# Designed miniproteins, single chains, continued (3), part 69

Each design is a single chain, and the fold is of that chain. pLDDT is the mean over its residues in the fold that is shown.

## One batch from the design tools (miniprotein)

Design m10390
Fold by ESMFold2-Fast:
Structure m10390 (fold): chain A 90 residues (1-90)
Amino acid sequence: SMKERGRKEVEEGVEETIKLLRELQEEVDRRTAELLEEARRRMEVEGVSKEEILEELRKRLEEAAERMKEGDVEAARERLILSATISELK
């Protein structure tokens, strides 16, 4: 029946959406952790100041905002990652 098929397709679509949102959250968390580890390495090994790293991350955040204006959909995700990294590094 078309009615039964539509209900199953809606349920499967909701599960797929939840999976995609979970995968996106996992990617944002993973990339934020990677940037934090890189920042710590640069401070400990290369002697870069925390303030210098924060300034670099803020510049990248501004560049991502400009890329969003140019239609780069990936820049929205990059802004979330950079914002989270800056917040954690403060």
Scores: mean pLDDT 79

Design m10391
Fold by ESMFold2-Fast:
Structure m10391 (fold): chain A 60 residues (1-60)
Amino acid sequence: AEEKEEEERLKEIIEKSKERMEKEVDKISLTKEQVEEINEGLRLILEGVKKAIEASRARK
């Protein structure tokens, strides 16, 4: 239960950070290809964070 609550809170923080970064990227006038690469990078970071959390729980 607590682990699930921590995961949900972390997701919210990450999503808010992603939205903020996307807005800043939009202001920089990047090409569509560059925006797609940045979005893919963000997806990989989110997946890495998720795996790190799962690994830390498994090692308790």
Scores: mean pLDDT 71

Design m10392
Fold by ESMFold2-Fast:
Structure m10392 (fold): chain A 87 residues (1-87)
Amino acid sequence: SEIDELIEKIAEALVNKDWEEVNKLLRELGDLLVEKTGAPREVVEGYLVRAYTEAQEIVDDESLSDEEKKKKIIEVFKKAVEEIEKA
């Protein structure tokens, strides 16, 4: 799905610390989620900010490989999308 593709790109950009790409992709994901779910933008942004905060902790975890970080970040954003769809 387009959501899953955006989440994968966000995870890669986060691991690479490409903050310009992260900001662009998070905006695209937020816009897509508002369109698909009809949830208020503030609700969507709240869940995505929480996911971003958790993802930053994963990026900073020196015990994890880049591939392990990417997988964990993907899981975090997928959970955020599920919560937005339930809201």
Scores: mean pLDDT 88

Design m10393
Fold by ESMFold2-Fast:
Structure m10393 (fold): chain A 77 residues (1-77)
Amino acid sequence: SLAEKREEAIKNKDFEKVGEIIEEASRQLSKDPEKATVEEAFKEIARAIYNLALSRAKTDEEKEQVEKEYEKILKNI
């Protein structure tokens, strides 16, 4: 699944695989899927970006900023 691929890519800090996961989600959207699938794909993309940003955050303040941005993105999806 996209969630499993995302988790593996973040553990390895493999940006090429993160890009592949995003492209796969974008391809699912471009195939004119159901509205629920479109929203879920955007949420998976947001989660992939969030987890990557969180893995790079070194301070508690940076982690809190990442969490705030993630919540804001989810509210706009």
Scores: mean pLDDT 64

Design m10394
Fold by ESMFold2-Fast:
Structure m10394 (fold): chain A 74 residues (1-74)
Amino acid sequence: MSPEEELEKLIEKAEEILKEYVKQGYSAADVRNIADVARHELLEFAKEKKMSEEVKEKALKRMEEITKEALEQV
């Protein structure tokens, strides 16, 4: 699996976790906390795999959009 495919799976996993937290009735603070952990893991992964800054920025933007949508449902 390519680093790009692994990064995509990390983002998809984060989205599923946030969706489950919202579904279970966790607070906005809890949702933000798990999103922060996911963003940190994503950045560390991209750094370890020496991914380009553009790839990192696109992944972070997607994570921000996912987090915003989850918070709108809380």
Scores: mean pLDDT 82

Design m10395
Fold by ESMFold2-Fast:
Structure m10395 (fold): chain A 114 residues (1-114)
Amino acid sequence: SLEEKINELKEELRKLGVKAVAYRLAPGDRPEDIRVVQLTEEELFRALAEGIAPGTLLVVTKEGPLSDEEARRVARIVHEIVELLNELAQKAGLPPLRPGDVVLIETEELPTVR
């Protein structure tokens, strides 16, 4: 199922030491064009409140910083999750994800800031 594929991709993020990511969709985005920014959990919540630039992928890790190769892999995985989420939305009769939409993916539970 699409849900199982998304869960498998979330497991790949967890194996890379990723705790959470937030991605703001850009028009015509490709995984190669995604700007990866590694930051703390506190900085992630601040960025979510203040606004994220389109095409930016914010990454919080559990075990330390990602290498450039790992960061590129995270960007590819997140892009694939976004495509699968769009397929789920279309199957449910909902509008597709649009440029400017923010996707938050948590592999571990984060404190909620409202």
Scores: mean pLDDT 83

Design m10396
Fold by ESMFold2-Fast:
Structure m10396 (fold): chain A 69 residues (1-69)
Amino acid sequence: SFEELKEKAEFAIELAEHLLKENPDLPASLREQVEEARRKLEEAKTEEEVREVLKFAGDVASQIFSHVS
């Protein structure tokens, strides 16, 4: 459902935001991408739009993990 996907996307973005806060030395581009994901989620009106945000947020989280591992 739209709401279920939106909650999953919200959780993914919150996790990425938390990782950025705990790792202040990460590239500014990653912070900008997380902010972009939040903006896109707020603007999303369909399940497909939310799925795109979830995939984008997952990619950003993967990039953050690659910098801290």
Scores: mean pLDDT 82

Design m10397
Fold by ESMFold2-Fast:
Structure m10397 (fold): chain A 55 residues (1-55)
Amino acid sequence: SAKLEKAKEIVREGLENKESIVDIYKRIREAFPDLSGSELFDLFVEAALEVQKEL
């Protein structure tokens, strides 16, 4: 999905830049202001797991 691809980009960039998990999550929240807290958390977890598979 387009949302997952964007979230994966944010996670990958954050990890490359040595950002904290909190800062990466904040960037995802800022990118998807219309999503609920639970939907944001689910998106973050899914994106993080997918990026981890690429490393």
Scores: mean pLDDT 83

Design m10398
Fold by ESMFold2-Fast:
Parts: C-alpha cells; sequence; structure tokens
Structure m10398 (fold): chain A 85 residues (1-85)
C-alpha cells in the first residue's frame, strides 16, 4: 500500500514539473484552459489508482497501470501545448 502510494505520488510530481515548464509557453488564457484539462486528467488518474488499490491488485500491476496513465496524460499535455503553439 505505502509503496504504491509513494510511486504514484512521485509519478504525479514528475508530471507536475513537466506541466509547469510547458505552461510557460502559453498565454494567460491558454494557461487557464491547460490547467483545467490537466486537473481533470489528474483527478481521473487518482480515482483509477484508488480503484486498483481497493481491488487488491498486486503492487507491480498498480505501478504499471499508473505509469501508463501518466504517459497518456503527458502525451495529451504536449499535444495540447503544441496545438496552441
Amino acid sequence: RLEAIRAFTEIMHELDREFSKELSKLSKEEQQKAVDIYRRDKAEAFRRFAELLDAGKPLDEIVEAMRQDAERIRKKMKEFVEKLK
């Protein structure tokens, strides 16, 4: 449990650092839109993480699923920023 939480929070912190850097490329209005989308995607990842924990999935499966979700969020984030230029 604790190790899964630790891994998940570290993955989320890495995403936050990357997002913060990408955000600096956008206008104020675009930044607000990007933040709103990112918050929703993160909320969904947190819900999925809780669901996997409640289901008693093995640590390795939980961590792998969270890494996959993080990669999906990262890709979507970069696409959004690129689309806005």
Scores: mean pLDDT 80

Design m10399
Fold by ESMFold2-Fast:
Order: C-alpha cells, then sequence, then structure tokens
Structure m10399 (fold): chain A 101 residues (1-101)
C-alpha cells in the first residue's frame, strides 16, 4: 500500500495537496493560472510518492512494459492486454521480462 510507506507528515501533506487540487479543479476550467497550479500540485505529489514507492513504481513500470509487449509483439488491443494481465499475473511478469531484453 503506497500510503502505508509515507510518514504521518507526508500523508498529511498529500491529503492537503489533494484537497487543494479538488478546490482548484473548478477554477481550472476558466483560469489558466489555476490550471498551472493544478499541474504543479500533481507533479509535487508524484515526486513525493516516487521517493517512497521505489518497488511499487517498479511494479507499475513492469505492468506498463507487459501491456506494451502484448500490444506491439502479440498484437492485442489495450482492453485484451489489460484483461490478460489481470487474469494471469505470471504471464504478465514474463511479458515484462521479455520486454526488458
Amino acid sequence: DALAKLSAEQQAELAAMTAQLRALREAANTDEAARREVLALVIRGAEMLAEVLGEEARRQLDRELALTYLMLVEGLSLEEAERLVEEDPELARRAAEEARK
């Protein structure tokens, strides 16, 4: 669990950023400055998570590699590739390893 790896202070900061993002999303439809603020908050959240999610970020990368391999090499659609990855985790792991070669 990504949140379980964060300190209490990091969890509070992420929650505060999420609340700010929610409030700014309405303004972002009519204000360019609000859109830039939303983007800045998303980037800060991603950077904070990346520092504590080394293994989980790697697992997400492996999932993206498996999907890419199944789509480009095996010719599957995105929906078919996602279904296969969900139904057969071992096949997904092997596809990610093949993509890295």
Scores: mean pLDDT 65

Design m10400
Fold by ESMFold2-Fast:
Structure m10400 (fold): chain A 66 residues (1-66)
Amino acid sequence: MEKVEKLREDLRPFAERLLKLVEQGKITEDEAREMLRNRALQLAKIYGISEEEALKVADEVYEELR
């Protein structure tokens, strides 16, 4: 649980930056979601979180901020 919360908190500011880029028309929503998922997978390897859980957290963070 604690490692998953750490992942969520680390992804939140990155997701906020990606959403601003989408709002500015610099990237698509699909590109933003892919970039966030890729970052979650990178951090999951470091924190010892499963790929499935990391992708779930990435999707949840994106939905919470939009």
Scores: mean pLDDT 83

Design m10401
Fold by ESMFold2-Fast:
Structure m10401 (fold): chain A 70 residues (1-70)
Amino acid sequence: MMDSLIDNMINGIVNGEVDPKTAGKTVKERYLKGLLTEEQIQYIIDKLRANGKEDEAAIVEKAYQEALAE
């Protein structure tokens, strides 16, 4: 079950209400703090791609890869 916070982030990006780079930074920070799982991050990326937001999904994926490198 996904947290409403994750669904709100996806909806905000899809509607242009949330800057994808800001969302990517939030994803990175929450992952490093143990507040987001890899499955939750993959869900965000998949949902963005499903909504035709491939560039936005790539920004979030890059932020996640940068978190893995730290």
Scores: mean pLDDT 79

Design m10402
Fold by ESMFold2-Fast:
Structure m10402 (fold): chain A 74 residues (1-74)
Amino acid sequence: MSTEELVEKMKEYEKQMLEYLKTQSKQDQIEFLKRSLETLDELIEKYKDNPLLVKTLEEFKERYEEELARVEAE
């Protein structure tokens, strides 16, 4: 499987996971998103020499930050 194919599947999977999370309590959503953001920061640092992976992880981080802000504003 190519890195590009893997990235596309990961993006689709995360979209489905975020939809599922919306059925959970506000507190559980916030805790999950905060933990996910910490993990993404660690992965960005780990893969900093791979620009394609860094770009993808930064896009995931931006989506999770937007979702966290949305949930916290509710």
Scores: mean pLDDT 78

Design m10403
Fold by ESMFold2-Fast:
Structure m10403 (fold): chain A 96 residues (1-96)
Amino acid sequence: MQEIIDADVELALTEIGLAVTKLALERHKDQLSPETVAQIQKLIDEADKLIDEANRLIQEARKTGSKELLEKAREYIEKARDTVRQAGALLDQALA
């Protein structure tokens, strides 16, 4: 039970990180090349898809009690977190 709560918290933190990255892109897109904006947007879109799949898997794990589904959800959360981190790093590098 605690493991599902921990996954929900990690997912929520990842969603917050993505929202911050989206806001930063909107605020600075006029300072970036169209190519860089497109690359960051692609990573944001990939992170959104990973977050959606993680949410789906967590909901199924809650209904079935499946540890395997929870483990898959955690993998998607980790991939989403890494993708958000990549987007943020690319934004920081482009603004330097």
Scores: mean pLDDT 87

Design m10404
Fold by ESMFold2-Fast:
Structure m10404 (fold): chain A 105 residues (1-105)
Amino acid sequence: MPSRETLLENLRLLVEKLEELLSQENPDLELLKGLIRSLIGLIYQYRNPDETRPVSDQELEEFIRELFKEYGIEIKAPLDSENLEDVIELAKQLLELAKKLIEES
């Protein structure tokens, strides 16, 4: 398992990559969805460092919904949306959550 420090460094890197993609006039939907999924998976590993088994997409979705609720962030868009505007909104909310986790470290 990566160390907690390594997971935090990876979180910072993914946050930077997601912010860069969101700064583009027309960000690629598939790349944006991929970065969102990667960031959720990394947040899961950071919160569950002893978990060694593969985690299903459904478990990751349930995990992130509960974590958003814990931090008082209301999910305004569906997590499985194919709409670019919805995915951008989700990415922004996920960035807010990830930055709070990094600040609390």
Scores: mean pLDDT 79

Design m10405
Fold by ESMFold2-Fast:
Structure m10405 (fold): chain A 95 residues (1-95)
Amino acid sequence: SKVEEAKEFIDKIWQLIKEGKLDEARKYATEKLNELKSKPKLTPIDIALISLLEGVIAYLDGDEKLAKVYFNQAKYWADIIGYEHIKKKAEELLK
């Protein structure tokens, strides 16, 4: 499903960060962000994912304040749509 595909790329990004492969994580997150933004119509799940990915990129760039803004946006949308995985990942980086 599209939800499972989203979970897989989120988990890959977090694994790359955990392994210290920060440049690879940033490149992969940017690729996925561009794929989502290129869609002719965005779903609420796409909006939550875009906010999460923009937060990850800001975090990797050292912009902690901007990262927190995007993670809070991702958490807000994830909570509305009931997508627990996005909510949990956003909460991990807001601590």
Scores: mean pLDDT 84

Design m10406
Fold by ESMFold2-Fast:
Structure m10406 (fold): chain A 69 residues (1-69)
Amino acid sequence: SAEREQELVEQLKEEGKKTLEYLKENPNEEVYEQLLEHLRGLAEKLRESAPKAAEVLEELIKELEAEKK
């Protein structure tokens, strides 16, 4: 359902923003690495079933990698 995918996309965007804000205030390299690994795996699994959600996860991964620096 397109409506369900859109709801998932919005949820992931909101949760991603909160996660980035938390990690900026509480930097932890191990947590960054674990989260990046999990998000990459999730994006790979979602590419066919929920491509828009996978795109949101790919963008979050890029932002997390930038913050890790």
Scores: mean pLDDT 77

Design m10407
Fold by ESMFold2-Fast:
Structure m10407 (fold): chain A 97 residues (1-97)
Amino acid sequence: MSEKLREIAAEVAKEFIKRAKEYMATGEGTPEDGELGLSILGMLAGVFRADPRLKELADELEKLIKEVESATPEQRGAAGKAARETYELAKKKVDEL
């Protein structure tokens, strides 16, 4: 992965983790958002685990996955909503490279 792509991935992951935790505290979201959120979390954790420089973010994402899996349907939906919002940000940042 290029250094610029790694910087973008780290920035987007940190923003996603922050938003997911904030949204889960309110419990707002849909079941469809929850499924999307879990899928995105799994993909990001896998990608970051492959790069030793992103190990701390991989560990944080793995902890968040466990929290989301143990959460209420509304909290899972809220995490999915955060994932959807940050996915659009990620696309924009990558397109600007």
Scores: mean pLDDT 74

Design m10408
Fold by ESMFold2-Fast:
Structure m10408 (fold): chain A 99 residues (1-99)
Amino acid sequence: ASREELQALYRRVAEAMRALAEALAAGDEAAAREAMERLAEAVAELVGAEDPTADREAAKATVLAYLTALARERSREEAAARAADGAALWEAIAADPDL
């Protein structure tokens, strides 16, 4: 993938993670599920962009498993805070001109 395509994928990951943080904070389970699916899909696309031979479905499943574990181990407020921290990290990555 081109640098521009990778930066677009980094932005999609950041956006999906921000949406997840907001949905979790609001207690909107449907919005949280949709955001988790968007996040997992964006990560799978990023993995496939770096390595076309990578199993994108396995990457998506791994991300969904991680997000499910996060939601189970933390209170809703703590899970939202963790997702917000993750969003800030990916927003910084997406804004980094050296990546």
Scores: mean pLDDT 79

Design m10409
Fold by ESMFold2-Fast:
Structure m10409 (fold): chain A 64 residues (1-64)
Amino acid sequence: AKYKATVLTKPIVEVATGKIYKPGETIVLENVVVHPDGTMEGTDVETGAPVLGDAASVKFTELP
């Protein structure tokens, strides 16, 4: 499934490219995994690169 991730408080970092999504920005993610420590991983659908963030600082909306 694909998700629209809205950055609320903490930036999402795209480690492979150095791209940063700031609070108020949105990213479309697939292969989303939320770890027990609250970290989130996903793949940016636009770039194909992995992204890392804090799951509590992001709003997820499932896309059709």
Scores: mean pLDDT 80

Design m10410
Fold by ESMFold2-Fast:
Structure m10410 (fold): chain A 103 residues (1-103)
Amino acid sequence: YEEKATELLRQALKYAKKAYEAAKKGDFEKALEYAEEALRYAREALKHIIQAGKASEEGTELARQALKYAQETLKIAKEAKDEKLVEVVTELIETLEGIISLG
């Protein structure tokens, strides 16, 4: 469980960072695609963490790093008035905060 959740959180961080980089460039279509991937990985990680009863220290740290990228992406999305990106990134933030609360 811990190894699988940690690997899923590495993918969530990878895509959260890609979403942020795309959003900074004004590529909101790519930012949305990457944010949706990050959310999918984060949700799968949360399922494994709930089954294990707790997040690992490494998993919690990965979730904190992903949360920072998601929060920055949310600021850009709000300024751009991209409602769909705001929605997806808000769900990503909530999912990552849930993971951190279990660490």
Scores: mean pLDDT 88

Design m10411
Fold by ESMFold2-Fast:
Structure m10411 (fold): chain A 71 residues (1-71)
Amino acid sequence: RRRHWSEEEILEILDEIALMSPTLSNKVIGARFGVSPERVRELRAYGEKSGHLDNPVSSGVEALRQAVEKV
């Protein structure tokens, strides 16, 4: 299948996404980089897992949810 980006290019794109707002629509980011919104979602998830995307809003919501579930 089509491989549009190398690992280096993915890291550059993640850095640009980190510079943007984590509240930006996946459609807007996808249009900017020429990819589907689904691919942007995957890249964001990868960036958060690898530490390239430190999203305090998403992280804060997740931490709060975990605290509520813990009791």
Scores: mean pLDDT 63

Design m10412
Fold by ESMFold2-Fast:
Structure m10412 (fold): chain A 81 residues (1-81)
Amino acid sequence: SMEDVVEEIRKEMERRFREIVLLIGEGRLDEARALLEEMVREITEKIKEKIPEDSEYAKELKKALETLREVVLAMIEAAEA
């Protein structure tokens, strides 16, 4: 179902977020930035491939992805300060 596809993508975002947070904790900030950009690229591609562009599901997932990007960038900038 579409709901199952959405949950798959959300779980992938959560897994990648955890990996990035661990890199930030280790001071590996360049690697954290690289994994963030990879996550944004690959999850955006997966949303476009599996979910209709005009659906509320695509809209919600893109919003969640953008929020995660903002949070991660704020964490990296705080760690650099």
Scores: mean pLDDT 86

Design m10413
Fold by ESMFold2-Fast:
Structure m10413 (fold): chain A 80 residues (1-80)
Amino acid sequence: SPVEAAVAHLRRVRETIKAQLRAGQPVELTGELPAGLSDEQRTLVLDWVQEVVLAAETLPVPEALARIDELHARTVARLE
C-alpha cells in the first residue's frame, strides 16, 4: 500500500541520517517520496523531513538521534 511504502521510506531515511550523524557526516537527503500518497500524507512526510534536518543541524548528536526516533514514531502513527 502507499502507507506501507511511506513507512518503509521513513525507516530507510531515518537509518541513513542516524548513520551519518554517528559518523560525524553532514546530513544528505536523497530520493523521491513514494507514489500514491494523499496530500495529507505527503505533507506529514515533508514536515518530518524538515524537523529531522532541523534536529540534526541544531542538537548534539545524542539528542538529535533521540529526537529523530521520536519524530519517526509520531509520523508513522499519523500515517497508519
Scores: mean pLDDT 81

Design m10414
Fold by ESMFold2-Fast:
Structure m10414 (fold): chain A 69 residues (1-69)
Amino acid sequence: MLREKAYKGIELALSPPLDVRTREELLEASEDLANILAYAVMKAITNSNPELEEERKEFEKLEKEVREK
């Protein structure tokens, strides 16, 4: 379950020894990971749904624009 994995990620970020730097680095990494997972989930949904073929094309177009940036 996505919520359970997210919760574990937060726990790991907050569980390490008292160190403000480590905490912020883990939170930043968790946010990046969440964004990557959201991207992967969206791509999987559009790939498995024929009705979303048009949205998949739009998504790939946006990805290309981001790469060019």
Scores: mean pLDDT 61

Design m10415
Fold by ESMFold2-Fast:
Structure m10415 (fold): chain A 81 residues (1-81)
Amino acid sequence: SALEQELQLALHRGDRERARALAEEILASDAPEELKRFARSVLAALDGRVEEVDPKYAAWIMNLVEDEELRAQLREKARSL
């Protein structure tokens, strides 16, 4: 979907504001549950709740996280797959 592609692009760019807005839009929409899980993981990471990030999205989300300790936790989650 267009929203999924835009979210992935925002993550690739490290655009925290755009990623938050897109994730909130996805959660308010009728998007598939898989995309809503992705959006919830993005919001969790932006709020510092990296333990709530689904490991399969950790590598995509890591670039949004500015805190090095939280980014290290996401890196470990990505390796666990």
Scores: mean pLDDT 84

Design m10416
Fold by ESMFold2-Fast:
Structure m10416 (fold): chain A 89 residues (1-89)
Amino acid sequence: TTYHSEGHGVTADGVEIHISMTWEDDNAKKAAISAIQKVIGKALKDTEVGSEVEEESYYKGHKGTAKAKRIEKDGKLVINVEGVGKPLP
């Protein structure tokens, strides 16, 4: 079974963050969350619109991957994040 979750937030500085995440089990979910947190940290430090950053994390035989892309819409910064957690082969 594959699970999906979406989240939306706004930082104190007015940056919008949209997160989409997919995982197959609880360990994969934890790996994905770790990767998402790393990539958000990198994306918030970058000031370049159109930049993409990626991160990976490992948890109990599972790998999390995350990508974050900075875009600008109507003078506002938006960070779109996609995370995936899967068991290692």
Scores: mean pLDDT 81

Design m10417
Fold by ESMFold2-Fast:
Structure m10417 (fold): chain A 79 residues (1-79)
Amino acid sequence: TLDDIVAKTLEAGEKARKLVEELKKKGKSKDEIIKEVAKEFGIDVEKLRERVRELEAAGFSPKTAIVTAASELVGERLA
């Protein structure tokens, strides 16, 4: 089960990365990208926004923060 959770978490991270790249190419703002990522992965938008803020404060880029936060929150739901 743990290996399944890890695999699903990694898959979610890859999907989030591709989605963020696509939305950035379309000129979407950071807030619009966060909302679309939250919707796509069934994540609470306020939880995603807060975790992204924490990761950016730790020195992560907006893209890396969004991808990492989405992956973590999907993993928490599967655990």
Scores: mean pLDDT 83

Design m10418
Fold by ESMFold2-Fast:
Structure m10418 (fold): chain A 66 residues (1-66)
Amino acid sequence: SAEELVERAIEAIKEGNVDEFKEYAEQLGKMGDVEGLRRLKEAAKEAGNGASENAATEGLLEAEKM
């Protein structure tokens, strides 16, 4: 579920696992889960992880189709 992917992505940020975070952000983008992706972007920003913040932003663009 989208909810489960959001939880896993946030856990990945806490562990510093950018690759797993990017994979979950991409899946959420394809699912159109804008709310989940906004949460991921904020979590990545709070963690200071620019690569993860960029991945969440790309997911948001995919979810909105722009």
Scores: mean pLDDT 83

Design m10419
Fold by ESMFold2-Fast:
Structure m10419 (fold): chain A 69 residues (1-69)
Amino acid sequence: MKPEEVVKELAKTFGLELSDEAAKLLVEYVGDDLKKIAEELYKLAQFVKGKPKVEKEDVEKYFKELEEK
């Protein structure tokens, strides 16, 4: 499986539907470690609370806030 497809399937378990661009960006920031991806997906689900569809912009905004800490 391509890493972005695995990320999209994991995201569904957290109630999230990631775009292809969002999934690719998440892999770019986190790498291909499934445990770290799952941890970031959990946090992303809290960050986008109430919004099931996650786009590249949502992922960029989430990681920008992390880098400022």
Scores: mean pLDDT 77

Design m10420
Fold by ESMFold2-Fast:
Structure m10420 (fold): chain A 75 residues (1-75)
Amino acid sequence: MVREEVELPVAVSKEGSSPEVLQANVAAHADVRVFGEEAVPYAEELAKELAPEHEIIRVPDSASPEEVGERILAA
């Protein structure tokens, strides 16, 4: 199985630090959640529980920060 403790190249992993940061990220990316591809099955379950109304954007764990940003903008 993929590691539960993955360091994703996406902002979502950093959102766990505080509710205010999570709220700001939800507001800034109104309808999106970004997760690394290898962690997606686990992350999708969590995302649906935390913000079921938001779209889930999948990126490879190997994706560069630039590629992640392009995915978010395209969503």
Scores: mean pLDDT 45

Design m10421
Fold by ESMFold2-Fast:
Structure m10421 (fold): chain A 87 residues (1-87)
Amino acid sequence: EAEELARKAIEAIKEGKYVEAATHLSRAAFLSGDAGALYAATAAMYLALGKYEEALKAAEKGIKESTSPAVKEAAKEVKKKAEELLK
């Protein structure tokens, strides 16, 4: 289910497994039709590519566009990691 995939994505982000996180969030978007999950997946992929400014912007869109609390938390975790890596 989409909420479980979002929680798996949060754990993957914390472990630095950004491609795995993007895969979980893409699957969540497919199952739920939540555009916010697709933005969160894009943000996680930007983290994997070392594009932290782009990750931050995509994560902010994921927070705003998502209807799922779990997806919003995943997007917030990407935002937090991008902000940390920009310092």
Scores: mean pLDDT 86

Design m10422
Fold by ESMFold2-Fast:
Structure m10422 (fold): chain A 73 residues (1-73)
Amino acid sequence: SLEEILEKLRKERAENLEKEADFYQGVADLARAIAEVAKKRGDTEGAKQLEAISDTLNKKADELRKEAEEIRK
């Protein structure tokens, strides 16, 4: 039925947004890990840039997760 098709499409869209959010979160976590290595090596400027990248990617992940939640409602 049309209702079953719409339900499936809604679920798939929400799942795709969640997967994209997971990807951004993973890259953010990697950037933060590299920032910690930079700090230990005395590269405070490089660490600051990587932390800013991590924060930006985490914000994008949060936005995607909120969009997925709205679609699931």
Scores: mean pLDDT 90

Design m10423
Fold by ESMFold2-Fast:
Structure m10423 (fold): chain A 97 residues (1-97)
Amino acid sequence: AIEEIEKILKEKKITEEAIKAIIEHTEEVSKKTGKPAELALEGVERIAEELSKLPEEEQKEIGKKFLEALKLRTEEGKSIEEIQEIYEKKEKEEKEK
């Protein structure tokens, strides 16, 4: 649940601002999709580990991307690997502009 997500993010040293944004949007996604917030938990540990390796400023920006990834996972049932491929493709496309 939401409390477990917050605990995992705090343990991984994610910034409080990013944690707040992740929790708020996880609740919004759960409300919009009708799926329980617990579905977010499976992806949180994997993405939180990667976020913990980044500087605080990058964590805030990646936190926003994590929320979109969580939405794709929850609404479309895409795997973490598929979500990563989507983000890599999008970033490559933006850099070519």
Scores: mean pLDDT 62

Design m10424
Fold by ESMFold2-Fast:
Structure m10424 (fold): chain A 110 residues (1-110)
Amino acid sequence: GEAEAEKLIKEAEKLIKEAEEAIKKGDIKKAIDLLNKAIQKLQKAIDLAKKSGNKEIAERVIKLAKRVKELALRLMDVAEKQGDRKAMLEAIGLVLQAIGLIFEAELVLK
């Protein structure tokens, strides 16, 4: 329901903030793990918004997915500088998943 979607959004916001702090500390593996968890929360939230037509939740998913994309692009830059090819591929995956969430959420706004 609406309360479940709200809880998922708040959990995703917390995970994104923790990922940003992990990036600042250079903990790339932790940042990737946290952003993957955030994407899972946002996917569940948008699935609920699709069933209910909840445009407010869809708009919040777009905002948070755009933030995940920005952080994943930063992770790609850090991984390139560190020569970490595995982290680079995982960060590319996060960018693509965030773009997918934005498209799914934009469909709810129609």
Scores: mean pLDDT 90

